# Designs tried in a protein design run: designed miniproteins, single chains, continued (3). Part 61

Each design is a single chain, and the fold is of that chain. pLDDT is the mean over its residues in the fold that is shown.

## One batch from the design tools (miniprotein)

Design m10236
Fold by ESMFold2-Fast:
Structure m10236 (fold): chain A 55 residues (1-55)
Amino acid sequence: SKERQAASAYTGYSIRAIGYEVQGELSSPEEAERAREEAERARREGERRVKELLE
């Protein structure tokens, strides 16, 4: 179902957000910056995909 596909996409980007938080605590400031940018991009992509699946 579309709801199941949307839930899967939401879970995926949420897991990535948690991953970047851990990475930010363990990595150099430069790596933490890159991880933050990637997490922000992943969140935007995830939200866009959820909207596409639900609409």
Scores: mean pLDDT 66

Design m10237
Fold by ESMFold2-Fast:
Structure m10237 (fold): chain A 64 residues (1-64)
Amino acid sequence: SPELELTKEIFTLLSDRLGEVFDEAIAEGKKNNLSLEETRKLFKELLEKARPEIEKKVAELLAS
């Protein structure tokens, strides 16, 4: 189904970007010697900053 293939592409995009943002938060957390709680807060902040980019990419996939 074209809908299932599109869904798979969207989930792959979301999974990949979430992983990248998570890795960035961990790397910055280690660099700045942050606690687990501070690193979680940083992850949420980085995810919010990435959200417009992710939304744009999802919209582009939906338009295809």
Scores: mean pLDDT 86

Design m10238
Fold by ESMFold2-Fast:
Structure m10238 (fold): chain A 60 residues (1-60)
Amino acid sequence: MRDERRQRLLREYGEALRAGADAETLRRLAERMREAGMPQGEIDNVESQARIAERGALPA
């Protein structure tokens, strides 16, 4: 039941990151995910994956 809400929020966040959304938009999405009970580790994971996938950042 709650898995679908979490997955939806993660997808929205990842899409916003790829689209280069404003910091305020990203912050609000992250807050909504946290309110839905999503752990910070999952949010950080999505951020890391999106940044590596969309931007040509050098491997750390």
Scores: mean pLDDT 70

Design m10239
Fold by ESMFold2-Fast:
Structure m10239 (fold): chain A 109 residues (1-109)
Amino acid sequence: MENLEKGKEALESGDYEKAIQYFKEAIEKDPSVEAYMLLGEAYLKSGRYDEAIEAFKKAIELGGEDNVDALIRLGIAYMKAGDEEKAKEVFKKALEIDPNNEKAKRLLS
């Protein structure tokens, strides 16, 4: 919990490298969907898109393939990495699970 809170503070302040460090420490102590989602977000904001993809995949492995938020973030990571085909595929999967998800609809447009 403490490292997740410190990581969130670092993320909000724009210190993405410090956020990555705290989230990695949180994962070593207690791997969780939230910790991997936050690690992926920190990687996305720091431009480390391949590492963001791997973090969001780990979140999906732990939280199940029906985790719409993790699918949307994975799609964003693919899109920023230049893999538009994979991005579109995971956004479509998110919409199959949650047809009213406005973020996924917007990202497919």
Scores: mean pLDDT 85

Design m10240
Fold by ESMFold2-Fast:
Parts: structure tokens; sequence; C-alpha cells
Structure m10240 (fold): chain A 55 residues (1-55)
């Protein structure tokens, strides 16, 4: 579900910006993809993006 991944990625990026966390658009997309697919978070996804995806 590309639309679900894109929406979640946008929300994670916006949350990172609002909280002042160093989350890039790529970090947000990697974390969103793993979360939507129920896969383990890749090492390339920052700890901050992973934390937001689990919130």
Amino acid sequence: SDAEIARMAANLYAAGQALGLPVSEEDARLAAEAAVRGEPFPEAASPHARGLAQA
C-alpha cells in the first residue's frame, strides 16, 4: 500500500519537525515502510524515526 506508506512517512516527518528531532524524509519513509509492512526497522532508519513509528 504505497498510499499508506506515503501518508505515514509524511506524518512521521511532520512529527519529527514538530518535536525538533533530526528525522529526514528518507528516515521517515524507511520507518513508515517497515511499520506498514510489519517488518523489522532497517539500520539505515534513525533511532528517532523508529521511535516515532512505534509511538
Scores: mean pLDDT 81

Design m10241
Fold by ESMFold2-Fast:
Structure m10241 (fold): chain A 63 residues (1-63)
Amino acid sequence: MEEQEELARKAAEALKAGDYETALKYAKKLIDMGLSPNEAGELIAKVGGLRESVARTLAYLAS
């Protein structure tokens, strides 16, 4: 869980900075660890302080 939270934070920070390639990279790592796109999006939103819809869209693009 701690490693997943770190990846989620990095994805959120990259997205806020407009670095979509890095955001997708970290979202993809969460999915590769066994999270569904919905679960990855929820975690990114919660850890990063983003809207769930925005974080979910990122996660689905990474899947």
Scores: mean pLDDT 82

Design m10242
Fold by ESMFold2-Fast:
Structure m10242 (fold): chain A 91 residues (1-91)
Amino acid sequence: MIEREIEGVALGFKLAVAVLEGDAERAQELLRKAVELGVVEEAGGAALGLLKATNAPEEVIELVERAVEAAEAGNLEEAEELLRKAAELAK
């Protein structure tokens, strides 16, 4: 489903920007939307790609990687906590 995959990539880029801006609530909102649409893999890949391309701190990248893995495993509460930590660290 091409449209859904494109939406996932767009959500991922927005998620990376929210993390870099230190906006934990926005990052969590975007992750929830990716979970609802079933595009966590696409969103996670896009977010990590942008974070790496913008030379984000390694610890921020690691926290976002773990958040994506937790969300894919159905552990949304853990994923949201990891995103909060990533956004706070990116300040």
Scores: mean pLDDT 86

Design m10243
Fold by ESMFold2-Fast:
Structure m10243 (fold): chain A 117 residues (1-117)
Amino acid sequence: ELEKELPKLVAELFSEDPETQVEAARRIAEIAEKNPELAMPLIPYLVPLLDSEDPEVQRAAARALSNIAEKVPEAAKKIKDYGGLEPLERLLTSPDPEVQEAARRALEAIRKNAPEL
């Protein structure tokens, strides 16, 4: 059931409509909370959304990545490998406090679960 939903969610992440992108990212965040292993393949599609001009899209993507990184330790390296660290660090200076908080949580989870000191 969820495996049939994932291709639709990926298509929705690339929608021209920011509202559709936000809804898809929020649904992925829910999947990441309940079944984080299924959300792992979606990391390459979520990272580019951190560079969105829409703060709601940025927040939804950061929240989804935060949930995945907190639940699946192996996700930390994948987020880093797909270039998620620099956009997340940039979002720490976002004028939106919710975007700042989502980015902060994602970076904390990545640092905790990537044991490179």
Scores: mean pLDDT 79

Design m10244
Fold by ESMFold2-Fast:
Structure m10244 (fold): chain A 59 residues (1-59)
Amino acid sequence: MKEKIEELWKEISRISMEIIKAAVDIALGINVEEARKRLEELQKRLAELEKELQKLLEE
């Protein structure tokens, strides 16, 4: 249980950093098309991970 929570937090942290990177790239006009696609995918993944974390915390 604790191990699963730690893994989810690591993944959430990684995704959050990637989201920040993509947002910065968009703001600076660097690879905007690819960064925008990545941002959308990362935000979707983050929402999924947040739901999984919430389920584990309710246990």
Scores: mean pLDDT 80

Design m10245
Fold by ESMFold2-Fast:
Structure m10245 (fold): chain A 112 residues (1-112)
Amino acid sequence: SIEEKLEELIKKGKYEEALELAKEKLKELGKEHLVPYLDYAYENLGKRPETNEEYIGMSLIDLNGDGVIDAEDFLNLAKILLELEVDPAVVEKFRKRLEEISKGVIPPKPPA
């Protein structure tokens, strides 16, 4: 299945091949408008935010909350966009972050 192929590619560190496979499947499903989310996750893989704008954008796809976009975040995002089964808690976190960003509600940073 597509899920098994994505998981194998990610496990092997073949992120570019995983990206292309996920893009192909999104286009087949008529969801090409979601491709920019996958591109953004791929381009920021292993990156930590350096600006407030990057923090906001990366927080959308930092689904495990570790402050960096990792292979697990990329895989979970691809699964959500392809409507594959993902932990409901991860899906809910993505939904809440989308709502917060779209409404301009940024959770306050804890005081330094």
Scores: mean pLDDT 72

Design m10246
Fold by ESMFold2-Fast:
Structure m10246 (fold): chain A 55 residues (1-55)
Amino acid sequence: MAIATVLNLLKEKGPQSLSDLVRATGLSRSAITRAVRTLEGMGLVKRVNGRYTLA
């Protein structure tokens, strides 16, 4: 599941750009974009200086 994969990657690697997440996960850009938007809406992830990080 893209959401769980993104969360785990951010826990392990820290702040990641959209391109970093795509490269590290092997998922499509659209799947990663949807996952980070969902996580931001849930308050679990925030965007700081163009990178996504745990809230």
Scores: mean pLDDT 82

Design m10247
Fold by ESMFold2-Fast:
Structure m10247 (fold): chain A 62 residues (1-62)
Amino acid sequence: GAAAAEAAGAAARAGDGEAAGLYSTGVSNKGGDPKLAEQAGRIAAAGGDPAEAERLARLASE
């Protein structure tokens, strides 16, 4: 969803462009793999904001 796309954009600006590109692709594939959103959350927690990680985890579980 849109929240995951925003998080992917934030990761790209943080300097993790390759990971952000993969997450953006996964988000645009609506029927894709929810594990991509969870992985984006893990990376956000490791380098970004843990609140973003929780939001991505909730989005993946929806």
Scores: mean pLDDT 57

Design m10248
Fold by ESMFold2-Fast:
Structure m10248 (fold): chain A 80 residues (1-80)
Amino acid sequence: MSEEERRREGLAAAEAAKENAERAKELAEKGDVKGAYLLVVAARINAATARNLGAEEEAEEALKLAEEALKAVDKAEEEL
């Protein structure tokens, strides 16, 4: 990949990770624990991809959101 392509892919992966984490939190709040957990996993995979492509700061932000979403999943799971 060119350096520009790598940068674009890294940022896109980080953005996808953030979207997955935010959606996971929404699903957890609605009681869809399984759907939320799958999106937390997807967020972590996309954040790892972003970090590997050099978007470390954006990946760290996405991982922080994924951790918040996982905490919401854990809380929702305790209520089921």
Scores: mean pLDDT 83

Design m10250
Fold by ESMFold2-Fast:
Structure m10250 (fold): chain A 71 residues (1-71)
Amino acid sequence: SAAKEERLAAMVAAHTTVDGLPPERAREAAEAQLFASEATKSGEVHELASGVRLTTEFDAAGTKVVRRERV
């Protein structure tokens, strides 16, 4: 959890500095990026404060894909 929060903080800083996103947008972008990098199996779910649901899937080639949907 500490390592995850540290990783998230670094990603938030990058999105704020490089992309010029406001803190709330940078946080959501960082959460989506972290979820995409850390998810290891199909059917993992993460919901963003904006109401967007992220779901991890693996295709027939074993490639990780992240679906985004408003729930």
Scores: mean pLDDT 75

Design m10251
Fold by ESMFold2-Fast:
Structure m10251 (fold): chain A 116 residues (1-116)
Amino acid sequence: MTPVQEMEKDLELLLKLSLKFVEEVIGPEAVSDLRALQLGIKNLLSTNPKQFVAALILSAIEAKVPGTHLFYFWIGLAYYENGDLEKAKEYVEKALELDPNFEKAKKLLEIIEKEL
């Protein structure tokens, strides 16, 4: 699978990520951030093909645009909700590679590692 195809699948999972699950695992303050991100992705997908949106997000991550570590964080949490703990860990670690001081990602990694 190409990186673009992987990101297309990841975005589909991210859009299915439950607000209730996020509230329970991370906290109620994270719900509005996820809702804003999901709305932003849905708005891009309303006028652009999935392939273009996935490529755009990957290009932003490669360019190290501020805030792009959040895409990997939320994708990691989406895999965690689906029970794919190995992929959840992989994506949370990618978020930490982009922002080593991201406390929410550190906490999520600890939660995932306790279940592995």
Scores: mean pLDDT 83

Design m10252
Fold by ESMFold2-Fast:
Structure m10252 (fold): chain A 80 residues (1-80)
Amino acid sequence: SEEELIKKAKEYLEKAIETVQKDPENVREALLLIRQAITLLKKVPGKDEALKLAQTGYDYLRQGKYDEAIELFKKALELL
């Protein structure tokens, strides 16, 4: 169901935030978690804004902009 996809996407986003906050050296693990969230959000209609925030945060995370990425993931979570 779309509700289960949203729930799993939230869990991946939350785990990614926790992973980066605990140790930024685990950024590769966080990137994999965000990629899973993005894959799920692409299947849910009407969540395009949350999807865009997750994708932009992914790019910031890849650039080492951890705090900015975390804020975008938190905004994505608020829209889910």
Scores: mean pLDDT 88

Design m10253
Fold by ESMFold2-Fast:
Structure m10253 (fold): chain A 70 residues (1-70)
Amino acid sequence: MRREVIEAEAEATMYYLGMLLFPEEKRVEYAEKAIEAAERVLELAPDDERARRVAEALIEAARRAIEEVE
């Protein structure tokens, strides 16, 4: 379980960084993938306050990025 949480958190972070670095057409795709991975962190580690806060922050940032390109 802990390894799966670390993998999901790393995946969410990687997609979040991709969202910031890639052009607008790819930003929505990476933002959606970041949200999916972050939501998976919340499902796997609901009682991990640190992981939950990171996941929530990534979801909010990714959603904001999607709104900006609409």
Scores: mean pLDDT 77

Design m10254
Fold by ESMFold2-Fast:
Structure m10254 (fold): chain A 66 residues (1-66)
Amino acid sequence: AGQAAADALGERHRRVVAEAIKLIKDMVKEGKSREEILKAVRDFLAEAGFSNPEAAAEALVDHVLG
């Protein structure tokens, strides 16, 4: 039961997270600063309906950039 509910939310969530990671990598290639990347990812996640886009953006940026 939990896995079926996770599939519907997990597919959308995984797609949004994958796009956010791609955005981070693309911005790194463009030479954008960490602050510019964080702002763009935060805005992207907020538009995607994340409940805590700031924390999610920081976690993803930390994961990609170190």
Scores: mean pLDDT 77

Design m10255
Fold by ESMFold2-Fast:
Formats: structure tokens, sequence, C-alpha cells
Structure m10255 (fold): chain A 71 residues (1-71)
């Protein structure tokens, strides 16, 4: 459900704030699996990949977020 996706997204944000970027990626992927239209989850996934030094993957997820929410 979207509610469950939001809960998992919040867990990802908490992991990210602690510097656990790989853990954050796993939570953000989980949120996307439950709600594939969640632009915020893709934006946060992109930011986590930047912290991991994977700028190419980060750019792809930012583009996906913009496709979902272009406004």
Amino acid sequence: SKEEAERILELGKKAFEKGHYEVAVNFYRGAIKLDPKNAEAYENLAKAYEKLGDFETAQKYREKAREINPE
C-alpha cells in the first residue's frame, strides 16, 4: 500500500541521516516496489547513490523522479 511505502521511505531517510547509505538504498528500493509512482523515493534514492559515488545511477533516478512529477 502507499501507507506502507511511506513507512519504508521514512526508514530509508533515517538510515541516510545516520550515514548508512547502502541501507537507505535498500529501503528506498522497497518503497518504490510498493509505490512505483513515488517521485520522492526516486529523488532520495538518487541522493543516496551520489553519497556512494555512483553519479551515473543517481542521474538516472533523478530523471525517473522528474518523469513521475515533472511539476
Scores: mean pLDDT 87

Design m10256
Fold by ESMFold2-Fast:
Structure m10256 (fold): chain A 63 residues (1-63)
Amino acid sequence: MPEELKEEVRKLLDEATRALKNQDFEKAAEHYERIADLLKEHNPELAERYRRVAEQLRKMAEK
């Protein structure tokens, strides 16, 4: 995985963690969706895991 991509994913993970601490599940889902999109070509299995997490968070936000 390119170094620049790794740093971008790390920043998005930090932002997602902050959103989760604030119980902002919609924003957390958005950050995980961005991570999944970035990882699609380099690690499709991990991308799918983050996509599933984002879907679960969006369902929690709608409740």
Scores: mean pLDDT 81

Design m10257
Fold by ESMFold2-Fast:
Structure m10257 (fold): chain A 80 residues (1-80)
Amino acid sequence: LTPVQQLEAMASLMYMAAGIAKSAGNEEEAKVFREAADRIDALAARLAAGEISAEEALAEARRIIKEALEKAKKIEEEEK
């Protein structure tokens, strides 16, 4: 996979996670994953445009996913 394809795959996984959360009735968690997917899609577009390096884009995407997982965990803790 090229770095752009890797980012697109990561965004797709986040969109799938959002869909699963929504199907389970977890609308706030679905929103977190959708926002993460949108941010990663924006990174893929910036990388394709030559505005950011592949290393920087992938590092930022990993950070976005980490933040999304942390937010999702906190939402689950706050709902209990």
Scores: mean pLDDT 84

Design m10258
Fold by ESMFold2-Fast:
Structure m10258 (fold): chain A 70 residues (1-70)
Amino acid sequence: HHHMELLKKLQDQLDRDYLSTLEKKFNEEAIKADELYKKDPEKGLEAMQKVGRESLPKLLEARRDYGRRR
């Protein structure tokens, strides 16, 4: 009983660290895409679209899953 409560707290901390890592990666990729857009608008727009297709849905899904577990 009490062992399950402690395990849940540990899992919560791991989930928070994972979410933080995804947020950092998303922000870094978004910044790089914006910088690329300033130098080459065509490639920058493509990079922004890729971030929206790949990184953003993954982050939103992780946030939703974390919220449901809490």
Scores: mean pLDDT 76

Design m10259
Fold by ESMFold2-Fast:
Structure m10259 (fold): chain A 64 residues (1-64)
Amino acid sequence: MKVELKYNKPLTQEELDKLTEEIVKLAKEGVYIIPDLKGVKLSEEEKEKLEEAQERLNEVMKKE
């Protein structure tokens, strides 16, 4: 299952970390969430976490 999430406001660092962890966890369960965070300025560390989640999503999507 593929789901797109759109945020209408900037996220706090805590919310962004939690979102990244949930995306990775759900990807392992076969649920793929694509966050639309174009309005959010991310730190380098936050970008790395999101890229890791995206890479994991791509790996799982290749099988299904």
Scores: mean pLDDT 60

Design m10260
Fold by ESMFold2-Fast:
Structure m10260 (fold): chain A 68 residues (1-68)
Amino acid sequence: SAQDANDAGKKAFEAGHYSIAIKAYQGALKLDPNYAEAWRNLGETLKKQGKTEEAKKYFEKAKELDPE
C-alpha cells in the first residue's frame, strides 16, 4: 500500500539511506499522488541531501494537498 511504502521510506531515512527513502516515497506517490505526508517526507529527504531548492517544490505540493 501507499502507507507501507511511505513507512519503508521513513525507516530508510532514519538509517541515513536517503536514495532508498526517495524511491520508497516515490512508490507511495505512484500509488496515491494525493498522499501529502509522502510529498513532505520526499522534501525532507531532498533537504538532507542538500537539494534545498528541489525540496521546496515538494513542500509546496504537500501544502496544496494538506494545508493543516
Scores: mean pLDDT 85

Design m10261
Fold by ESMFold2-Fast:
Structure m10261 (fold): chain A 63 residues (1-63)
Amino acid sequence: AMTCDQFNNAKKAYEAGDQSVANDLAAALKVLGKKLPANLDYKSLIYASQNTKVNPALAKACN
């Protein structure tokens, strides 16, 4: 499972302007039903979940 530190760090990176990865991964994660491919990192998961609502429960669980 992703740690909340990893989630918060990925969120900060996305807010700093790393948006290109989010668009590509959002489409992939939607097709995969929120399953990350082995070659994708947690940052891409967070970007996709915020952009496409693929994993809103994950974002909400990290306070």
Scores: mean pLDDT 50

Design m10262
Fold by ESMFold2-Fast:
Structure m10262 (fold): chain A 60 residues (1-60)
Amino acid sequence: SLSERKKAIEELGKETMERVKEAVKEAEKENWSDEEIYQRLLQITEETAEEIKEKLEKIK
């Protein structure tokens, strides 16, 4: 249902935000370059897109 899809997207959105926050904290601790931060955020984006696809397919 639409309600279930909305909840799934909201949950993944929250998890993604936590991953981004964690990456930023690690970047500061490890003194990452802008390029390293960019590559990590790109990985998080790719993983999130795949998880969204998988979860939405299961709700169909």
Scores: mean pLDDT 77

Design m10263
Fold by ESMFold2-Fast:
Structure m10263 (fold): chain A 82 residues (1-82)
Amino acid sequence: IEEKIKELEKRIEENPKDAEAWLLLGYYLHLQGKLEEAKEYYEKAIELEPTALGYRALAAVYEAQGKKELAQEYLKKAEELE
């Protein structure tokens, strides 16, 4: 996981508009339980390229934090994109 995070950080440094790299970095931070950091990276990915996957990832963070209403709002945003 650490090696994958460093690789993704380098991708972002070389191409800061790589929405996929921001999303994947958020995912690995989420797996490590770093919910606030994962949230920031997912929000950056969505800012660059709004995707259903990005909104679902953000909803998963809100659910893990016990913010059920926010999680449902972002799941609805994901459905609207698909």
Scores: mean pLDDT 81

Design m10264
Fold by ESMFold2-Fast:
Structure m10264 (fold): chain A 64 residues (1-64)
Amino acid sequence: SEELAQKAIDAAKAGDVATAVDYLRQLAEENAPEELVRKAASAIAENAGIPTDQLLAAAAKDRA
């Protein structure tokens, strides 16, 4: 949902990367639209210095 994506973005901007990644995982578990997952991952990547594709891969692993 958009609420989880916004929470992930807000946590990333606050420097709470661990909480931001947890919200990103919840967003992926909900089968949220790809656009929302990408948006949240990009915000985390910019604040944590981690490539967006690596964050998306990490979130996807929890589904396998």
Scores: mean pLDDT 74

Design m10265
Fold by ESMFold2-Fast:
Structure m10265 (fold): chain A 82 residues (1-82)
Amino acid sequence: DLLKKGIEALNKGDFETAVKYFEEAIKKNPSAEAYTALGVAYYALGDYEKAIESFRKALELDPENKYARQVLYAAEKRLEEA
């Protein structure tokens, strides 16, 4: 499971490796969870613009995802205040 491997990489602090696994997961099966996880990895890398893009894609697939909405808001505020 590519999504699980990406999450394991996130937990180890291997954010670049996490991005690669989440991108592969999305390539095989696009999902709100995979896009949200990709956004979290980009946020951890300090790439707030790519994090925002990923979270927006997650919300396109699942508009009711409260977590994706919350982290999108956090990323947008971080970019605006940078």
Scores: mean pLDDT 86

Design m10266
Fold by ESMFold2-Fast:
Structure m10266 (fold): chain A 91 residues (1-91)
Amino acid sequence: AAADRAVAAACCLAAALGAAAGGAEAGIAAAGEAAALARKLASGLGALAGATGAGIAAIGAAVGRVAGDEEEGARLAARAGLEGAEFAAAA
């Protein structure tokens, strides 16, 4: 349920970004809200992970700290994920 709600929130986030693309002026504002929702989503997932183990809780807190660093946090998380996936695929 909690993970399912997080996925649903991510879908709404993507839909909001799509709608923003249709309105150039509103695009920046919608993207900003989408980024804020993505950070809330990551924080929510961190709290859920924390409930399942001490080590996972520590990781969740670290992710929450990075995600809390505005646009920079979101960009860093996305790049870290992509580079990690790229290196894993290359290995």
Scores: mean pLDDT 53

Design m10267
Fold by ESMFold2-Fast:
Structure m10267 (fold): chain A 65 residues (1-65)
Amino acid sequence: GKAKEGAEIARKKGHKETAVALEIAAGSSNPEAKALAEKAAELLKEGKFEEADKLAREAARIALA
């Protein structure tokens, strides 16, 4: 899915924490967490790494709640 693709991009660019957050969110059944993870993956493709990290972390929090 898009979240896993985003995690791969983040790892290749050295953004390990963003990649881990996206992997956590991608494993969730929560649709809100998935939507935020997909948005973070889109931001990673645009090179907006800081914004992507914020959304990925939020997606992971929702996934773990």
Scores: mean pLDDT 81

Design m10268
Fold by ESMFold2-Fast:
Structure m10268 (fold): chain A 109 residues (1-109)
Amino acid sequence: SEAEERVARVIEELGKKYGVEIEDLEETVRETIALALMLDDGILSVKEILEGHKENIKLTMIQLTAALVYLGLQKSPRFEELEEEFLKEVEKIDPEFAEDAKRILEEAR
C-alpha cells in the first residue's frame, strides 16, 4: 500500500542518515506497523518503548517516527497526542533527530 511504501521510505532515509543498518526492510516495516497499532490502541506508550530499548535507541526512534507516519496517513485520532509525546521525549535524547522527525511527521498530516 502507499502507506507501507511511505513507512519503508522513512525507515530507509533515517537509517541511512543516522547510521543504522536495516538488514530486513520488509520485516522492519511489518514490525513498525504492528508498533503503530499498539500505540493507537494504547497498549504501549511512546515513553515505555523508548525506555525499554535504550541499547537500540536510534533504531527505536526511527521505527517510532515511521509508526507515527503510518498513523498520520491513516488519520488516527490519536496521531497529534502521540506526535507531541514522541517529539518531547526524543528532543531530550537527540535534538537533531527530533527536528528531522518533526519535519517528516508534519508531511504525514
Scores: mean pLDDT 88

Design m10269
Fold by ESMFold2-Fast:
Structure m10269 (fold): chain A 59 residues (1-59)
Amino acid sequence: GEENLKAMRLGIEIGKEAKKRGLTPDEAQKMAYEEALKRGFSEEAARYAGLAAAMAAMR
């Protein structure tokens, strides 16, 4: 859905930033998940943000 796509875009940006800061993909996932919830995304969308962040941090 649209919400999940917006959350994934947020996750990608957080994952890129986490990688630049030397953080692990697991740390990137947690950061994106927490930030998505803080911004009012649903639990499901926040999980997609976390997954996207972890994948972005691996690259």
Scores: mean pLDDT 87

Design m10270
Fold by ESMFold2-Fast:
Structure m10270 (fold): chain A 92 residues (1-92)
Amino acid sequence: MREEAERLVREGRRAAVAGRYEEAAALYEEALALDPDYAEAWYYLGQVLAKQGRYEEAAEYFEKAMEILKEKHPEEAEEIDEALKAIKEKLA
């Protein structure tokens, strides 16, 4: 499951780099269906949603990524917290 989720995230990142944000989001959502604890997939999904102007959804997904990372990799949670604060400022 995790290995296939990682493949989907790699494909999603390629789509995002190419500006295909809707395709990237769908690939990240498929990865999360296979592995909902995949914090990086929540983070990348939040990033592409923010690029689409979907700031409320982006904030929600950044919060999910932080929740997972606080337990396993607290140093990475700080980077997501900065991204989440930036998105919340756009919503204010």
Scores: mean pLDDT 79

Design m10271
Fold by ESMFold2-Fast:
Structure m10271 (fold): chain A 66 residues (1-66)
Amino acid sequence: AVAEAARRLAALLRRHLGSDAPVASVAASLERSGVVRSLRTVADAAAARGHEALAAELRALAAELE
């Protein structure tokens, strides 16, 4: 469910970035684009910015929810 994915995403963002402030924007994308695809898009953006550990955990979450 989108709500469950959003909660898990918030926890990962807090752990790796110290803030879940972007979650509202990302949750809107989960609803529009589909949960798994949106998580992979966020993971790719995180990797491009050097957040490799966050990217790996987001990809693992996407695989779990697939």
Scores: mean pLDDT 71

Design m10272
Fold by ESMFold2-Fast:
Structure m10272 (fold): chain A 58 residues (1-58)
Amino acid sequence: APETTPRQLAIVRLTKALLDGKMTEEQAREEGKRLGLSDAEIDAVITAANAEREIAKK
């Protein structure tokens, strides 16, 4: 797999932390902003994590 930028790695890590319940949405927004992610990218990460949780929850 191709290596991505630190920004893309941050997106993956935030999504994992949200799915594992180790990080709240509010904490993910703060971390994302710290890492230089746009509001749209942070919102997309949170939306994706919530969708995965809903599918897994059933």
Scores: mean pLDDT 75

